# Designs tried in a protein design run: designed miniproteins, single chains, continued (3). Part 70

Each design is a single chain, and the fold is of that chain. pLDDT is the mean over its residues in the fold that is shown.

## One batch from the design tools (miniprotein)

Design m10569
Fold by ESMFold2-Fast:
Structure m10569 (fold): chain A 86 residues (1-86)
Amino acid sequence: MKELEREIAILTTAVGIEKAAVELELELGLISEEAAEEALKKLDEALELLDEAEKALEEGKIEEARKLLEEAKRLFEEAARIVDEA
């Protein structure tokens, strides 16, 4: 299931980039502190789920890993919407 492993790695990288972007936007005054805090919280939750997905994949729990990845993707999309609305 190398494809799922790759998807987890890609999303983990994307979340890291988005966190850096939110921090920079906050420093530049392009986003409110409230919106930044909400977005960063969701991005941190996504990273926790991605770590759990990697562990599930290592244990051969493919369906569990896939569900965790889908949930992390939803949190990432929600964080991106918060940033776009700010």
Scores: mean pLDDT 86

Design m10570
Fold by ESMFold2-Fast:
Structure m10570 (fold): chain A 62 residues (1-62)
Amino acid sequence: MYFYQGLLYYQQKKYEKAIEYFDLALKKFPDFSNAYRLKGLAYLELKKYEEAEKYFELAKKL
């Protein structure tokens, strides 16, 4: 499952790779709120605050 692979990259602090795998999970399951939330957290770690807020809001709407 792509989500689990994204989590492993997130734990390794490979945030761009984590986002890539969360995007693959969202392509299969577009209503997967946890993938949006973790994508937002990865953007926070990259100090991309506008992107992070966008994905947190998407997670709340699901």
Scores: mean pLDDT 84

Design m10571
Fold by ESMFold2-Fast:
Structure m10571 (fold): chain A 80 residues (1-80)
Amino acid sequence: EIEKLIQEGVKARNSGDYVKAAELFEKAAEIAEKKGDYHTAANFYRMAAVAYEQAGDTERAEHYRKKAEEFYKKYIEKQN
């Protein structure tokens, strides 16, 4: 359930475990992606990118920032 992943991700971030926070946000994004909820997926991929950046993992931060942009684009394209 996405809500539980969000709660655990926020807890991890607040405790300074940015890698765990990023992994939890990534899992939430993947679930949203599978449901076709591109806006929610983009938001969680962005949260994962920010968490990886805070962890000093610039490579993963860039990767998920790019994914967030891709899914946001899909969201915009899906609108009528």
Scores: mean pLDDT 85

Design m10572
Fold by ESMFold2-Fast:
Structure m10572 (fold): chain A 68 residues (1-68)
Amino acid sequence: GEKLEKAIEYAEKAGVAAATGDLALAEKYLKQAEELGNPDAVKAARYALQGDFEKAKEYLDKAKEKLK
């Protein structure tokens, strides 16, 4: 649904921002993902902010698998 799609979008944007060193922007996108309440998308964004891009990708892929 739209909510899950937006959560995935925010998690992807958080990952890109974290990877490029823009941690303030990454935190903004993490907060937006948290407000949507999808646990896999939130975990993806959190791991990206921690620099764990391998786990970030794993949880992002899990969130994408839940799209209808």
Scores: mean pLDDT 83

Design m10573
Fold by ESMFold2-Fast:
Structure m10573 (fold): chain A 102 residues (1-102)
Amino acid sequence: ADPERAVEAADRAIQYLNQAIEAVKNGDKEKAKEYLEQAMRAAVEAIGNSGLPVEEQQAYLDRLRELYEKALEALDNGDFEKAIQYLNEMKKLVEELKEKAR
């Protein structure tokens, strides 16, 4: 584990989630999905470098995957309000992970 790498990866995930939210607000579903995929990749890297017990890492991965799938479904259905809600929930989860990785 590398706490500095975990924090950096978490910051990248938060940045990509903010970009995904802005893309949703602009009606750009394709860009929103691209940023969401980048955010998910960065969040997985943050979890893997967090130094948390394996059981806690798995719990974060499961919660992120659930929110990721819900956000994608909302985007595909054109429910941009729900998409933004799920993206903000993912952002909060990554922010919580970042604090624990310090």
Scores: mean pLDDT 89

Design m10574
Fold by ESMFold2-Fast:
Structure m10574 (fold): chain A 118 residues (1-118)
Amino acid sequence: MTPEQLIDALEKFVKKMEELLEKGDIEGFLRAAVSFLRFLAEHLPELQDWLDEAIAKVEKAIKEGNYKEAFDIIIETLERLKRYVEEHLTDPELRQRFLEILDKMIELAKKAKEKVEK
């Protein structure tokens, strides 16, 4: 996969998550977030081990009906991804686009978490 194809795919995940949040589909949002993390694990093998661990924790929280915990894990995982991107992606344009995607996903996850807490 080219870097451009990767970013295009990530932007599609953001749009899907926005649509699910607008519909109030919290479980669908969480499943879309898991799909995003799986996609990254498949295409960035250097992240696979800790993304697989994060995915397992999110899926466990969803199964237990602990949506607040699932969102906390997703947000922490996205923040860790931001740090990784800032430290390891050397292409400035690719780094900037990836960080913007992660920031948007964190924003959406925080908004979705608020709906679960109300």
Scores: mean pLDDT 84

Design m10575
Fold by ESMFold2-Fast:
Structure m10575 (fold): chain A 71 residues (1-71)
Amino acid sequence: SSIEEAIRRARELVRRGREALEVEGDRELAIELLEEAREILEEILERTPERPELRELLEEVERELERARTS
């Protein structure tokens, strides 16, 4: 239940981070939101490492962070 809530929060942060980057042009906000999502996903994966969908989401977050930092 708490893990499911954390996953929902991480997904919401990813969505907001993309919106901040692509709609608002706010790279600083995008980085903050995506870094929080990464931390949540890393904590979940430490306890549930066999969740491939969460690893995919983490890879997506890492790509978006690189994009936000290098754009």
Scores: mean pLDDT 83

Design m10576
Fold by ESMFold2-Fast:
Structure m10576 (fold): chain A 119 residues (1-119)
Amino acid sequence: GAQLVESGGGTFKEGSSVTLTSKASGFTFSDANISWWRQRPGELLEFVASISADGSKKWYADEVKGRATISVDYAAQTATLNLDNLQVSDTAVYYQVADTVSNGPRLIFGEGVQVTVVK
């Protein structure tokens, strides 16, 4: 079936950057709107960033504007979220979601990747 495999998590110092990546299998990123979501300890799932299937439109949550970049390499089938100037409050499990546009409403979820930011 369709899968999203995420990588790039770990433990990071405050003020550093992280690059989270995912690879698609069983579908193509050109057929899906891609978004990144996160869940902080004890909090609700919150939106981080998204990119349209054609790459023309990007959206960022206010908390990450100016320090987040979302991109897709359509040749490599790799989607990337870069977060600069990490804060302890960025500590969360990060999930990629693909919303397919060609096969009717279908959501594909990644397993999640842990990011821990320490002072």
Scores: mean pLDDT 87

Design m10577
Fold by ESMFold2-Fast:
Structure m10577 (fold): chain A 57 residues (1-57)
Amino acid sequence: SMEEIEKLKAEYIELVEQKFGPVAAEVARRELEELLATHPDEEAKRKIEEMIAKIRA
């Protein structure tokens, strides 16, 4: 759902900001916008979940 995607998007951006700073977070936000524009919602959701898992590792 869009609500779940927005939550995952926010979580990933926050993690990037904490680890790499606000400039990296802005780049990540734009990359997520492109991902969501070019992929079906279900696939985009899976990719964002993978990205969160990778950054948390």
Scores: mean pLDDT 85

Design m10578
Fold by ESMFold2-Fast:
Order: sequence, then C-alpha cells, then structure tokens
Structure m10578 (fold): chain A 100 residues (1-100)
Amino acid sequence: SDDDIMDGFRRVVTLINQAIRYMQNGDIQSADQYLQQTRQQLDHLRSMSDPQVQQIIDQTIQIIDQAISSTDQQQRMQFITQAGSLIVDAMIRMGRSINS
C-alpha cells in the first residue's frame, strides 16, 4: 500500500541523513555502511512497489550506486543529497494523494 511505501521511504530518508552526517564528520566507513543499507532498503521496497514507484526507486538506486562508487567526496555528497531529494519529493507527492 502507499502507507507501507511511505514508511519505507521514511526509513530510506533516515538512512540517507545518517550517511550525510557521517560524511560531514569525515567518517567515510560509517557513511558507506549507511549507503549500503539504503541500497538494500530500496531493493526491498522495489519488490513491493507499483511500476511508477519502482521507476523512482530504480533512479534512486542508480544515484546511490554512483555515490558508493565515487572517490570524490564532493561528488559523493551531491549524489547522496540528490537521492534524498528524490525520495522526499516522492513522499510529498504521495502524501498529497493520500491526504486529498
């Protein structure tokens, strides 16, 4: 259901925010662990999502994979922030549909 996907997206946002905090503190190893957890959570959500939501999840996974593979801290932070924004935007759109 949309509510289950919303709960999953809230979990993803929490994991992304943790990755950002560890990156800002220079703890790259902990940040990478949270990015890997984010990817696993997104893969799980993909299996329970409709095709429109799957497209958003697939795009977000691609961006998270780019963050994980990047050796440049600035590019990595840009990818992490972009992934977070995609999920938040999706949650806002879904929230309007549920609350309308």
Scores: mean pLDDT 84

Design m10579
Fold by ESMFold2-Fast:
Structure m10579 (fold): chain A 78 residues (1-78)
Amino acid sequence: MMMSVDEALAAGEAALDAHLTDLRTYRPDASAEEVRAELQRMLDAMLAHYSRHFSPAQVAEIRARLEAHIDAGVAERV
């Protein structure tokens, strides 16, 4: 697969943003902790896929950057 780390980050950010929007629509009563936990589960699934194509160091970088994106998105939309 011809996916770069930057492409994986862009795709991951878009997927997390879409899922956050869905959670806000279908679970409007969910706490910030619950929303964060759902996004973290999605991130873990994406990282399992990325581990097939990237080194452990690259997967760790993608994890850290997407976790920061989750934190920013949850904080903005609370």
Scores: mean pLDDT 79

Design m10580
Fold by ESMFold2-Fast:
Structure m10580 (fold): chain A 120 residues (1-120)
Amino acid sequence: MITLTESGGGTFKEGSSVTLTSKISGDVGRILQVGWERQKPGEAPEFVASMDVFTGEVSYAPKVAGRATISYDKEKSTLYLNLNDLKVEDTATYYSFVVAIEDGKAVTYRGEGVQVTVVE
């Protein structure tokens, strides 16, 4: 079983930056992919960023490309999202996720989320 504990949320000024952290615990040796999603009130969850943990290949959603950096400290099992030049539209609950192999099948684990509020 894998658990994700997120931190780094809060209220931020427009134009500032935030670093979100997810501490991953449990069977971390089975992780294939790590990433971040976000959800605004009344909207569907949207993809933010992902990383393949073996290749280091990263992927970013168009809305955050050029402003977001995903990184994963494999020794500490800690996932980060840095988001620069914050916009009011970045206000959302941010969820970390991992994709792991269990019994030959890909299984996705998601954290409980951390709130980011961006104000003028």
Scores: mean pLDDT 88

Design m10581
Fold by ESMFold2-Fast:
Parts: sequence; structure tokens; C-alpha cells
Structure m10581 (fold): chain A 114 residues (1-114)
Amino acid sequence: DAISRAVEAVEKLLKNDKDNTTESFEVEYNGRKYRLTISIKKINGKYKITVRLEDVENGELLAEAEGIADSKEEAIRMAQTLVGLLLARDAKHPLSGKPIDVEKVLERVREARA
């Protein structure tokens, strides 16, 4: 499960008490292989989470999203939401999850394809 792997990656990054940490892993969703890269940056007691979605075959950046969390627990929930949203961009059914800037994610997908 891509979301479960994202949670494990975020927990691993949060255990490393460093100001900037990054983890990358491959997931399969709806018959396609993607590379997810999760970066966490600590800023003034907050956590900035950035998630990048890339095509494994050609390395193309398909989507990117970011958010700010006030706690480790919120950072984990935010990473789950961002990963789920980015993977479901090609799905016909909506994802459950709030809050997220869907328009910003869609803009990044459009820019990566242009």
C-alpha cells in the first residue's frame, strides 16, 4: 500500500533529528509504477513536507505538493493526504482527505506535462 509506505518513510525521517531529510521509494498504483520522494524540513518548530511524484520509466515529474504541519503527528497525516491525492489524480473516484490545495497539485501536474 502506497500510503502505508509513505507513513513508514515519514516516521523514519522524523526519527532522524535533522533539519532536512529526504526518502524515496517506488510504489505501484492502478498498474503504473511511480517514484515518491518525501522531504521534511524543520522551520521554526514546524515541519514543511514536500511530496514529489515521478514516472519510474522516464523520470518525468508528474506532480508535486507541499504543506506545513505543527507536530510530528500532523506531519504524518499530511504526508498520507498528499500521497493519496497525487496518486489519485488519474483515478475517476475522489479521495477522502482534508485540508489540501487541490488546485496547486493540479497546477503542478499541468506544468510537469507542458
Scores: mean pLDDT 67

Design m10582
Fold by ESMFold2-Fast:
Structure m10582 (fold): chain A 69 residues (1-69)
Amino acid sequence: SEKEQLKKELLKLIGEILRIIGEIFDLELKLKKSKDKEEIEKLKKEIEELEKEREELLKKMDELDKKLE
């Protein structure tokens, strides 16, 4: 029961991480196409915020993985 619930939580976190990775990829593509310095700085900041969110989710995933072992 507990292990099954932790596995479901892990799958949800994986889904969230994949969504963030996709969002970062889209922003990086916009960054490559942008010629406006202000837009470039804004995109870099958004990417940095998403990278931090991804790192936090990866840490949560590691904690759940340890509980499953």
Scores: mean pLDDT 84

Design m10583
Fold by ESMFold2-Fast:
Structure m10583 (fold): chain A 107 residues (1-107)
Amino acid sequence: MLPKEEAEKKIAEYEEKIKKDPNDAEAWLKLGQAYLDRGDYEKALEAYEKAIELAPNSKVAALAYAEKGEVYLKMGDKEKAIEYYQKALELDPNNTYAKRNIEEAKK
């Protein structure tokens, strides 16, 4: 299965959810993940930022910060990646994914 085809289906699904409820922070998080899967880093960052704005200091915000870290790491910005992984850990100190990615980004 081509990852691009699945990403396009997810984008369409979450765009519809957001059209019906633009304050659904989880839908914005999922839309960002679908854009990241498609390799659309700018749209992924925009969607993650909306998720953070709608649900600050939440599990959704913690996941969105970790995903922003992954986007910046894929873009080659290790410093920004570490910054956002650290923000994810401030909201969820037990996030093993963010801890691992900070160590990986420092290499």
Scores: mean pLDDT 83

Design m10584
Fold by ESMFold2-Fast:
Structure m10584 (fold): chain A 80 residues (1-80)
Amino acid sequence: SELVEEAKKLAEETYEKLEKAKSVEEVLEIARETQKRFDALINEALARGDLDTAKELVQIAQEVGKKIAEKIEELKKKEA
């Protein structure tokens, strides 16, 4: 599915941005942009009636959300 490939690319781009992020505020900005883009992909799958693709997109978005949460907790523990 083209939408699934786009979602995987979005996840990889998000992970690269998260690795470079130095503040919780920067991570939250990345999270907002990424969630908006995942919502657009999920809505496109739903508009097509492709429920299996929509489900897979939600799973990818949830995995990305976990990585975002992990990065926020990591940054909160830094003394710098």
Scores: mean pLDDT 86

Design m10585
Fold by ESMFold2-Fast:
Structure m10585 (fold): chain A 73 residues (1-73)
Amino acid sequence: SLERLLTRIRELSKEDPGVAISLGRMAAAILLLAGDKEGAARVYRELAEIYEAIGDREAAAEARAEAERLEAE
């Protein structure tokens, strides 16, 4: 389920944020290909939190903007 995927990404981010980011970006791409914009937006929100936690504020802002764009449709 999407909830389990988000939980896994969140847990991975505590050990290896780079791997968590890669998994999250891949998951968002797959969800978008499947037409699940809401699911992709939730993944981008999780990515924004991970980017913020590692100090990458620019990437965090971009991820939040993408989530908001997908939710506005």
Scores: mean pLDDT 88

Design m10586
Fold by ESMFold2-Fast:
Structure m10586 (fold): chain A 84 residues (1-84)
Amino acid sequence: SAEKLAEEALEDGKRAIELAREAKSLEQAIAAALLGIGAIINAELALEKDGSEKAKKLAEEAKRLGEEAIRLALEKMRELSKKG
């Protein structure tokens, strides 16, 4: 359902932010960015479905978290790349 997809996207977005914050290697930062991208894709898919207002709100939050995770991951990647 749209609600379940939005809930899964939200959890992925939260996890992506955690991974991005904790990233100590390029591989970890890349993994965080990919999870963030996945959260955005699933959130957009949830929004494409004729779902409840709750599903739409969860999907918008998931999209926001995914975008934040990607931004943080890219910042970590730049930081780590300059150390080599």
Scores: mean pLDDT 85

Design m10588
Fold by ESMFold2-Fast:
Structure m10588 (fold): chain A 88 residues (1-88)
Amino acid sequence: SLKEKVEELLAEIDRAIERGGTKEEVQSLRQKLDEIVEEAIKTSPKAEEIRFLRDVADALIQIAEVTGNYRAALRALKTLAEELLSIL
């Protein structure tokens, strides 16, 4: 299910945070989460809330990447994944 995909991705994000985080990990995990978010938007009555949460996460990730703070970027991805899980 979509919920199981989010739970699996959350575990991957947590492992990346524990490793300290890299640009490659942020890019890979962001792409995987974007695919799940797009699927959720197509099927959820809360599509507008999901879009808002994605946009907030994207802004935080961009700020974190500019400063080289990949751990902060991963935490933004984690927050989006946790919020998405609560909505699904």
Scores: mean pLDDT 88

Design m10589
Fold by ESMFold2-Fast:
Structure m10589 (fold): chain A 60 residues (1-60)
Amino acid sequence: MIGDAVLEAIAGEAKGPEAAKEALKRIRELLEQVSETDKGSAKLALEFAEKLLEKREAEE
């Protein structure tokens, strides 16, 4: 799930701001779940994806 979400986020960023916005919502939901229980690489990967999508969304 987390790996799939990161891949979807990258694809969303590549396809443009609309797709990035949808992927960003999913990433943020996952971040809220994992950040409370897991501080490992999953959280770091999701945080990276979030920043990437936020940058893309801000391009609007």
Scores: mean pLDDT 66

Design m10590
Fold by ESMFold2-Fast:
Structure m10590 (fold): chain A 69 residues (1-69)
Amino acid sequence: SEIKKEILRLIGEILRLIGEKFDLERELERVKESDPERAEELKKEIERIDEEIERLKKELEELEKELSK
């Protein structure tokens, strides 16, 4: 099923983005008091990744609904 393949692809992309976010959050904890400018850049990148994850999760939910038909 093409829908099942697309679901697996989206899950893989979401997991990759979660991993990237985790690495950025670790960096943020390291620099948040010593480098406030870098901390703000990291916060913006984390927010961007969160928005992308939410977009992909919504796409995944719609595909899962189609699979359930």
Scores: mean pLDDT 86

Design m10591
Fold by ESMFold2-Fast:
Structure m10591 (fold): chain A 79 residues (1-79)
Amino acid sequence: SAELEELVEALREAIEAGDRERALELIEQISKLLREQGFPEEEVERIRRGLENAIDWGLANGEGALAGRLVAGELRRLL
């Protein structure tokens, strides 16, 4: 959906900018949409943890741009 694509792109930009707070807010919005798409809560939580780990890795290693691309690519693969 256009809404999901806009949120995924905003998430990529937030991670690239090093804005962890904004990235987590966007993950919450994306998680809500994944539940609306029929994903079970356990799967949504697994996805959320994986995305948060990738963000934290990228920010810790100065690889925010790479982490943003990887996170966006994974979400687009799921959608």
Scores: mean pLDDT 86

Design m10592
Fold by ESMFold2-Fast:
Structure m10592 (fold): chain A 81 residues (1-81)
Amino acid sequence: GNAEAEKLAKEAHELIIKAQKLLKEGKYEEALKLAQQAKKLGMEAVRLGTGEALLKGIGAAIAGIGLQFEAGLKLGRPMPP
């Protein structure tokens, strides 16, 4: 196995769990930040040859957090950077 890919996969998994807990607590901004970080780590793990199932879970959680964040703001449009 690739030790670096395994480390990234574990870190991404822990971040997604924490992001889901924050989302349930109504901490949408923190949840979104952690979910985006988990996606970045998950994509790197897939690049190194592992993590497809993890990446699918991360994608679903990011989508859910994004929708909840928009609902919390009562705004339908984020301002472009």
Scores: mean pLDDT 66

Design m10593
Fold by ESMFold2-Fast:
Structure m10593 (fold): chain A 72 residues (1-72)
Amino acid sequence: MKEVEELTERAVEHARKAVEALAAGDWEAAEEHAREGERALEEVERIGSEEEVEEARRRVAEVVAEGGRRLA
């Protein structure tokens, strides 16, 4: 399960960077990080179990939700 853990961490990291870029007004950087995060989530969906996919999506959603609250 090392690959799933690494992909999940990558997705979370890119989601965090996308939120930070968005907060800074850097839409180009935010879009790039969002794209990389989506690629990592797609790989988790391809090789991970249903539980692993749910956990990865939950962690990414938490980062995005927290970022949204800061911007609102």
Scores: mean pLDDT 80

Design m10594
Fold by ESMFold2-Fast:
Structure m10594 (fold): chain A 74 residues (1-74)
Amino acid sequence: MTPEEVGRLVYEAAKPVVGEEAARRASEAVKRALEAGDSLTQAIVRAAKTLLDAGASNEDASEAARRAYQRILE
């Protein structure tokens, strides 16, 4: 998958948990991480941190990250 495709899947997975704005920021963080050569797992970790910075709870950020990772692997 391209970084753009992974970012879109992260956005779709995160949006119902954290809302549109936070999901968009997480999507952008994943794209930047993958473009920088990070692994998928590292990119998802960066997305979770981005959600926390956007005001998501630890529980919601973790849930969004798990959903995103699973969606990408299916």
Scores: mean pLDDT 82

Design m10595
Fold by ESMFold2-Fast:
Structure m10595 (fold): chain A 62 residues (1-62)
Amino acid sequence: DIDEELEKLQKVSETVKEARKLAEKGKYDEAIKLLEKEIKESTFPLGKMALESEKEKIEKLK
C-alpha cells in the first residue's frame, strides 16, 4: 500500500537526518551504526539506497 511506502520513506528520511546530526557532532561511528541498523531493517530498495549513500558519505568524512 502507498501509505506503508510513505511511512517507510519518512522513517528513512528521519534516520538520514539523525545520522547527519551525529556526524556534525563528530560522532561518525554512531551515525554509521544508526544507518546500518536501518539498512538491515528496511525492506524496500529505494530506502536502502538512500541509507547506503548516506553511510558512504559519512564514512568518507571519518
Scores: mean pLDDT 78

Design m10596
Fold by ESMFold2-Fast:
Structure m10596 (fold): chain A 63 residues (1-63)
Amino acid sequence: DLFKKSTSIDIKTLEAARPGLTDEQIDEVIERLRKAREAVKDDPSTAELLDNVIKAIEEDKKK
């Protein structure tokens, strides 16, 4: 469950930093989140959380 801990921490860190992220940082964050989502495919709850975070960040960047 070290992987789950790392993923959870990543989500919290990204949410906290999200308002201050630059476009380049947002792209890097999205890439990292997509990789994390792929790693947790067998955990639907975490995968859905990552999907929602990715979608929210992408939508925020599009604004």
Scores: mean pLDDT 66

Design m10597
Fold by ESMFold2-Fast:
Structure m10597 (fold): chain A 69 residues (1-69)
Amino acid sequence: MKALVHAVVPLSKAEEAKQALIEAGATDVRVVPLGDRAVVTGEFENKEQAEKAAEKLREVGADRVTIVE
């Protein structure tokens, strides 16, 4: 029962978002630059951890955050 967090952040916030995912316990953290934005993803053991990470990403300034199970 793994959950994937997928977020779109300003490019200037990409490293902060990546660090937030790592600090939240994410595995397989990826950052993909897309012009002035970046897509950051991370896997979590469960949805509860993913939801906590998603909240931190919104605090960082993520434009969009999605959780996929």
Scores: mean pLDDT 81

Design m10598
Fold by ESMFold2-Fast:
Structure m10598 (fold): chain A 59 residues (1-59)
Amino acid sequence: MTKKQRAREAVVAKIAELGRLPTPEELREIAKETGVSPATVRKIVDEMVAAGELVDRDA
């Protein structure tokens, strides 16, 4: 499994835990845990929001 896939799974798990989109600080924690850059985790979240897989609270 790729590091990007692990990061995506970690983002989904964090959203399920929080009931909201993660903060930039929480995204940095996911990046550190999964071994990807914070920019990569942010890109994954943005792609998931655009695909309708995540709810944007400001929408």
Scores: mean pLDDT 74

Design m10600
Fold by ESMFold2-Fast:
Structure m10600 (fold): chain A 72 residues (1-72)
Amino acid sequence: KKVEELIKKADEYLEKALEAARNGDFDTAVEYADKAIKYYDEAEKLSKDPEERQLLANRAVAARILLVGELI
């Protein structure tokens, strides 16, 4: 349950980051992307399922790509 709650929070922050980036609000997008990465990392540490850990790692990578894209 706690892993699912962390994933939900991470997904919500990732969606907010993508929305902010679409609107050109890159400062807000960076803040939300950082929060999404943090929650995905916490969920990955608590998860015992290799498939779930791979999914969480992939989502964290997506959030990192968004963050790097704003800096370039």
Scores: mean pLDDT 77

Design m10601
Fold by ESMFold2-Fast:
Structure m10601 (fold): chain A 79 residues (1-79)
Amino acid sequence: DKEKEEIRKEAQETVERANEEAKRALKGSPEEAVKTLLEQAKRLYEMASRATEVGDNEAAKLAIEQAQKLKAEAEKLAK
């Protein structure tokens, strides 16, 4: 299925990009890092919703797990 193949590639790219943006943000101020981490987590949740719609539960799970990790890091920095 072309849609599942495409969504899986997008999920992998989104996870990789979110991780790169998070690493870059963590080198800056905690306030900017929190904003960037939450923005990337939001994009990952949107990706998970799209993956679920096309029936790729593995891609959805991957995106959700990464989003949760970024939210947890943001919560630690916000304290």
Scores: mean pLDDT 82

Design m10602
Fold by ESMFold2-Fast:
Structure m10602 (fold): chain A 89 residues (1-89)
Amino acid sequence: STEERERRILDFLLADPHRSYSAAEIARALGLSRATTRRLLRRLEEKGYVGRDAEGRYTADPVKFPLPKALELQIEEGIELLKAGVEKV
């Protein structure tokens, strides 16, 4: 199923989480079409399991993801609220 193929991609990336791969490299490694691989990677990105590194390659290492703009703004807002209302402990 599509879900089993998503899990296979995730397992592949997690086997060496410090590495980043193009969609073509993942497709080749798993015997999937490039179109199927790109669709599955998009779903994994939407779920937050996979992102793109600074070079646009796919990785499961969250340290290498550029933060999504929405999440970046939420973090910035959180920091601003902490500055405005928190006494230091």
Scores: mean pLDDT 71

Design m10603
Fold by ESMFold2-Fast:
Structure m10603 (fold): chain A 50 residues (1-50)
Amino acid sequence: EEADKLLSEEARKAREKFLERIRKLVDQGMKEINASEEERKAAEEALKRL
């Protein structure tokens, strides 16, 4: 990822774990509330900005 050159290897792995966990939680939440495609895309874009 673009941040790899700016962060230490440990920081990069911690960030990846955090984002992956958040993505799973968001996916589950979106499925439970029957979220629209637009809502899901907005959540994905927000996660990528982290």
Scores: mean pLDDT 71

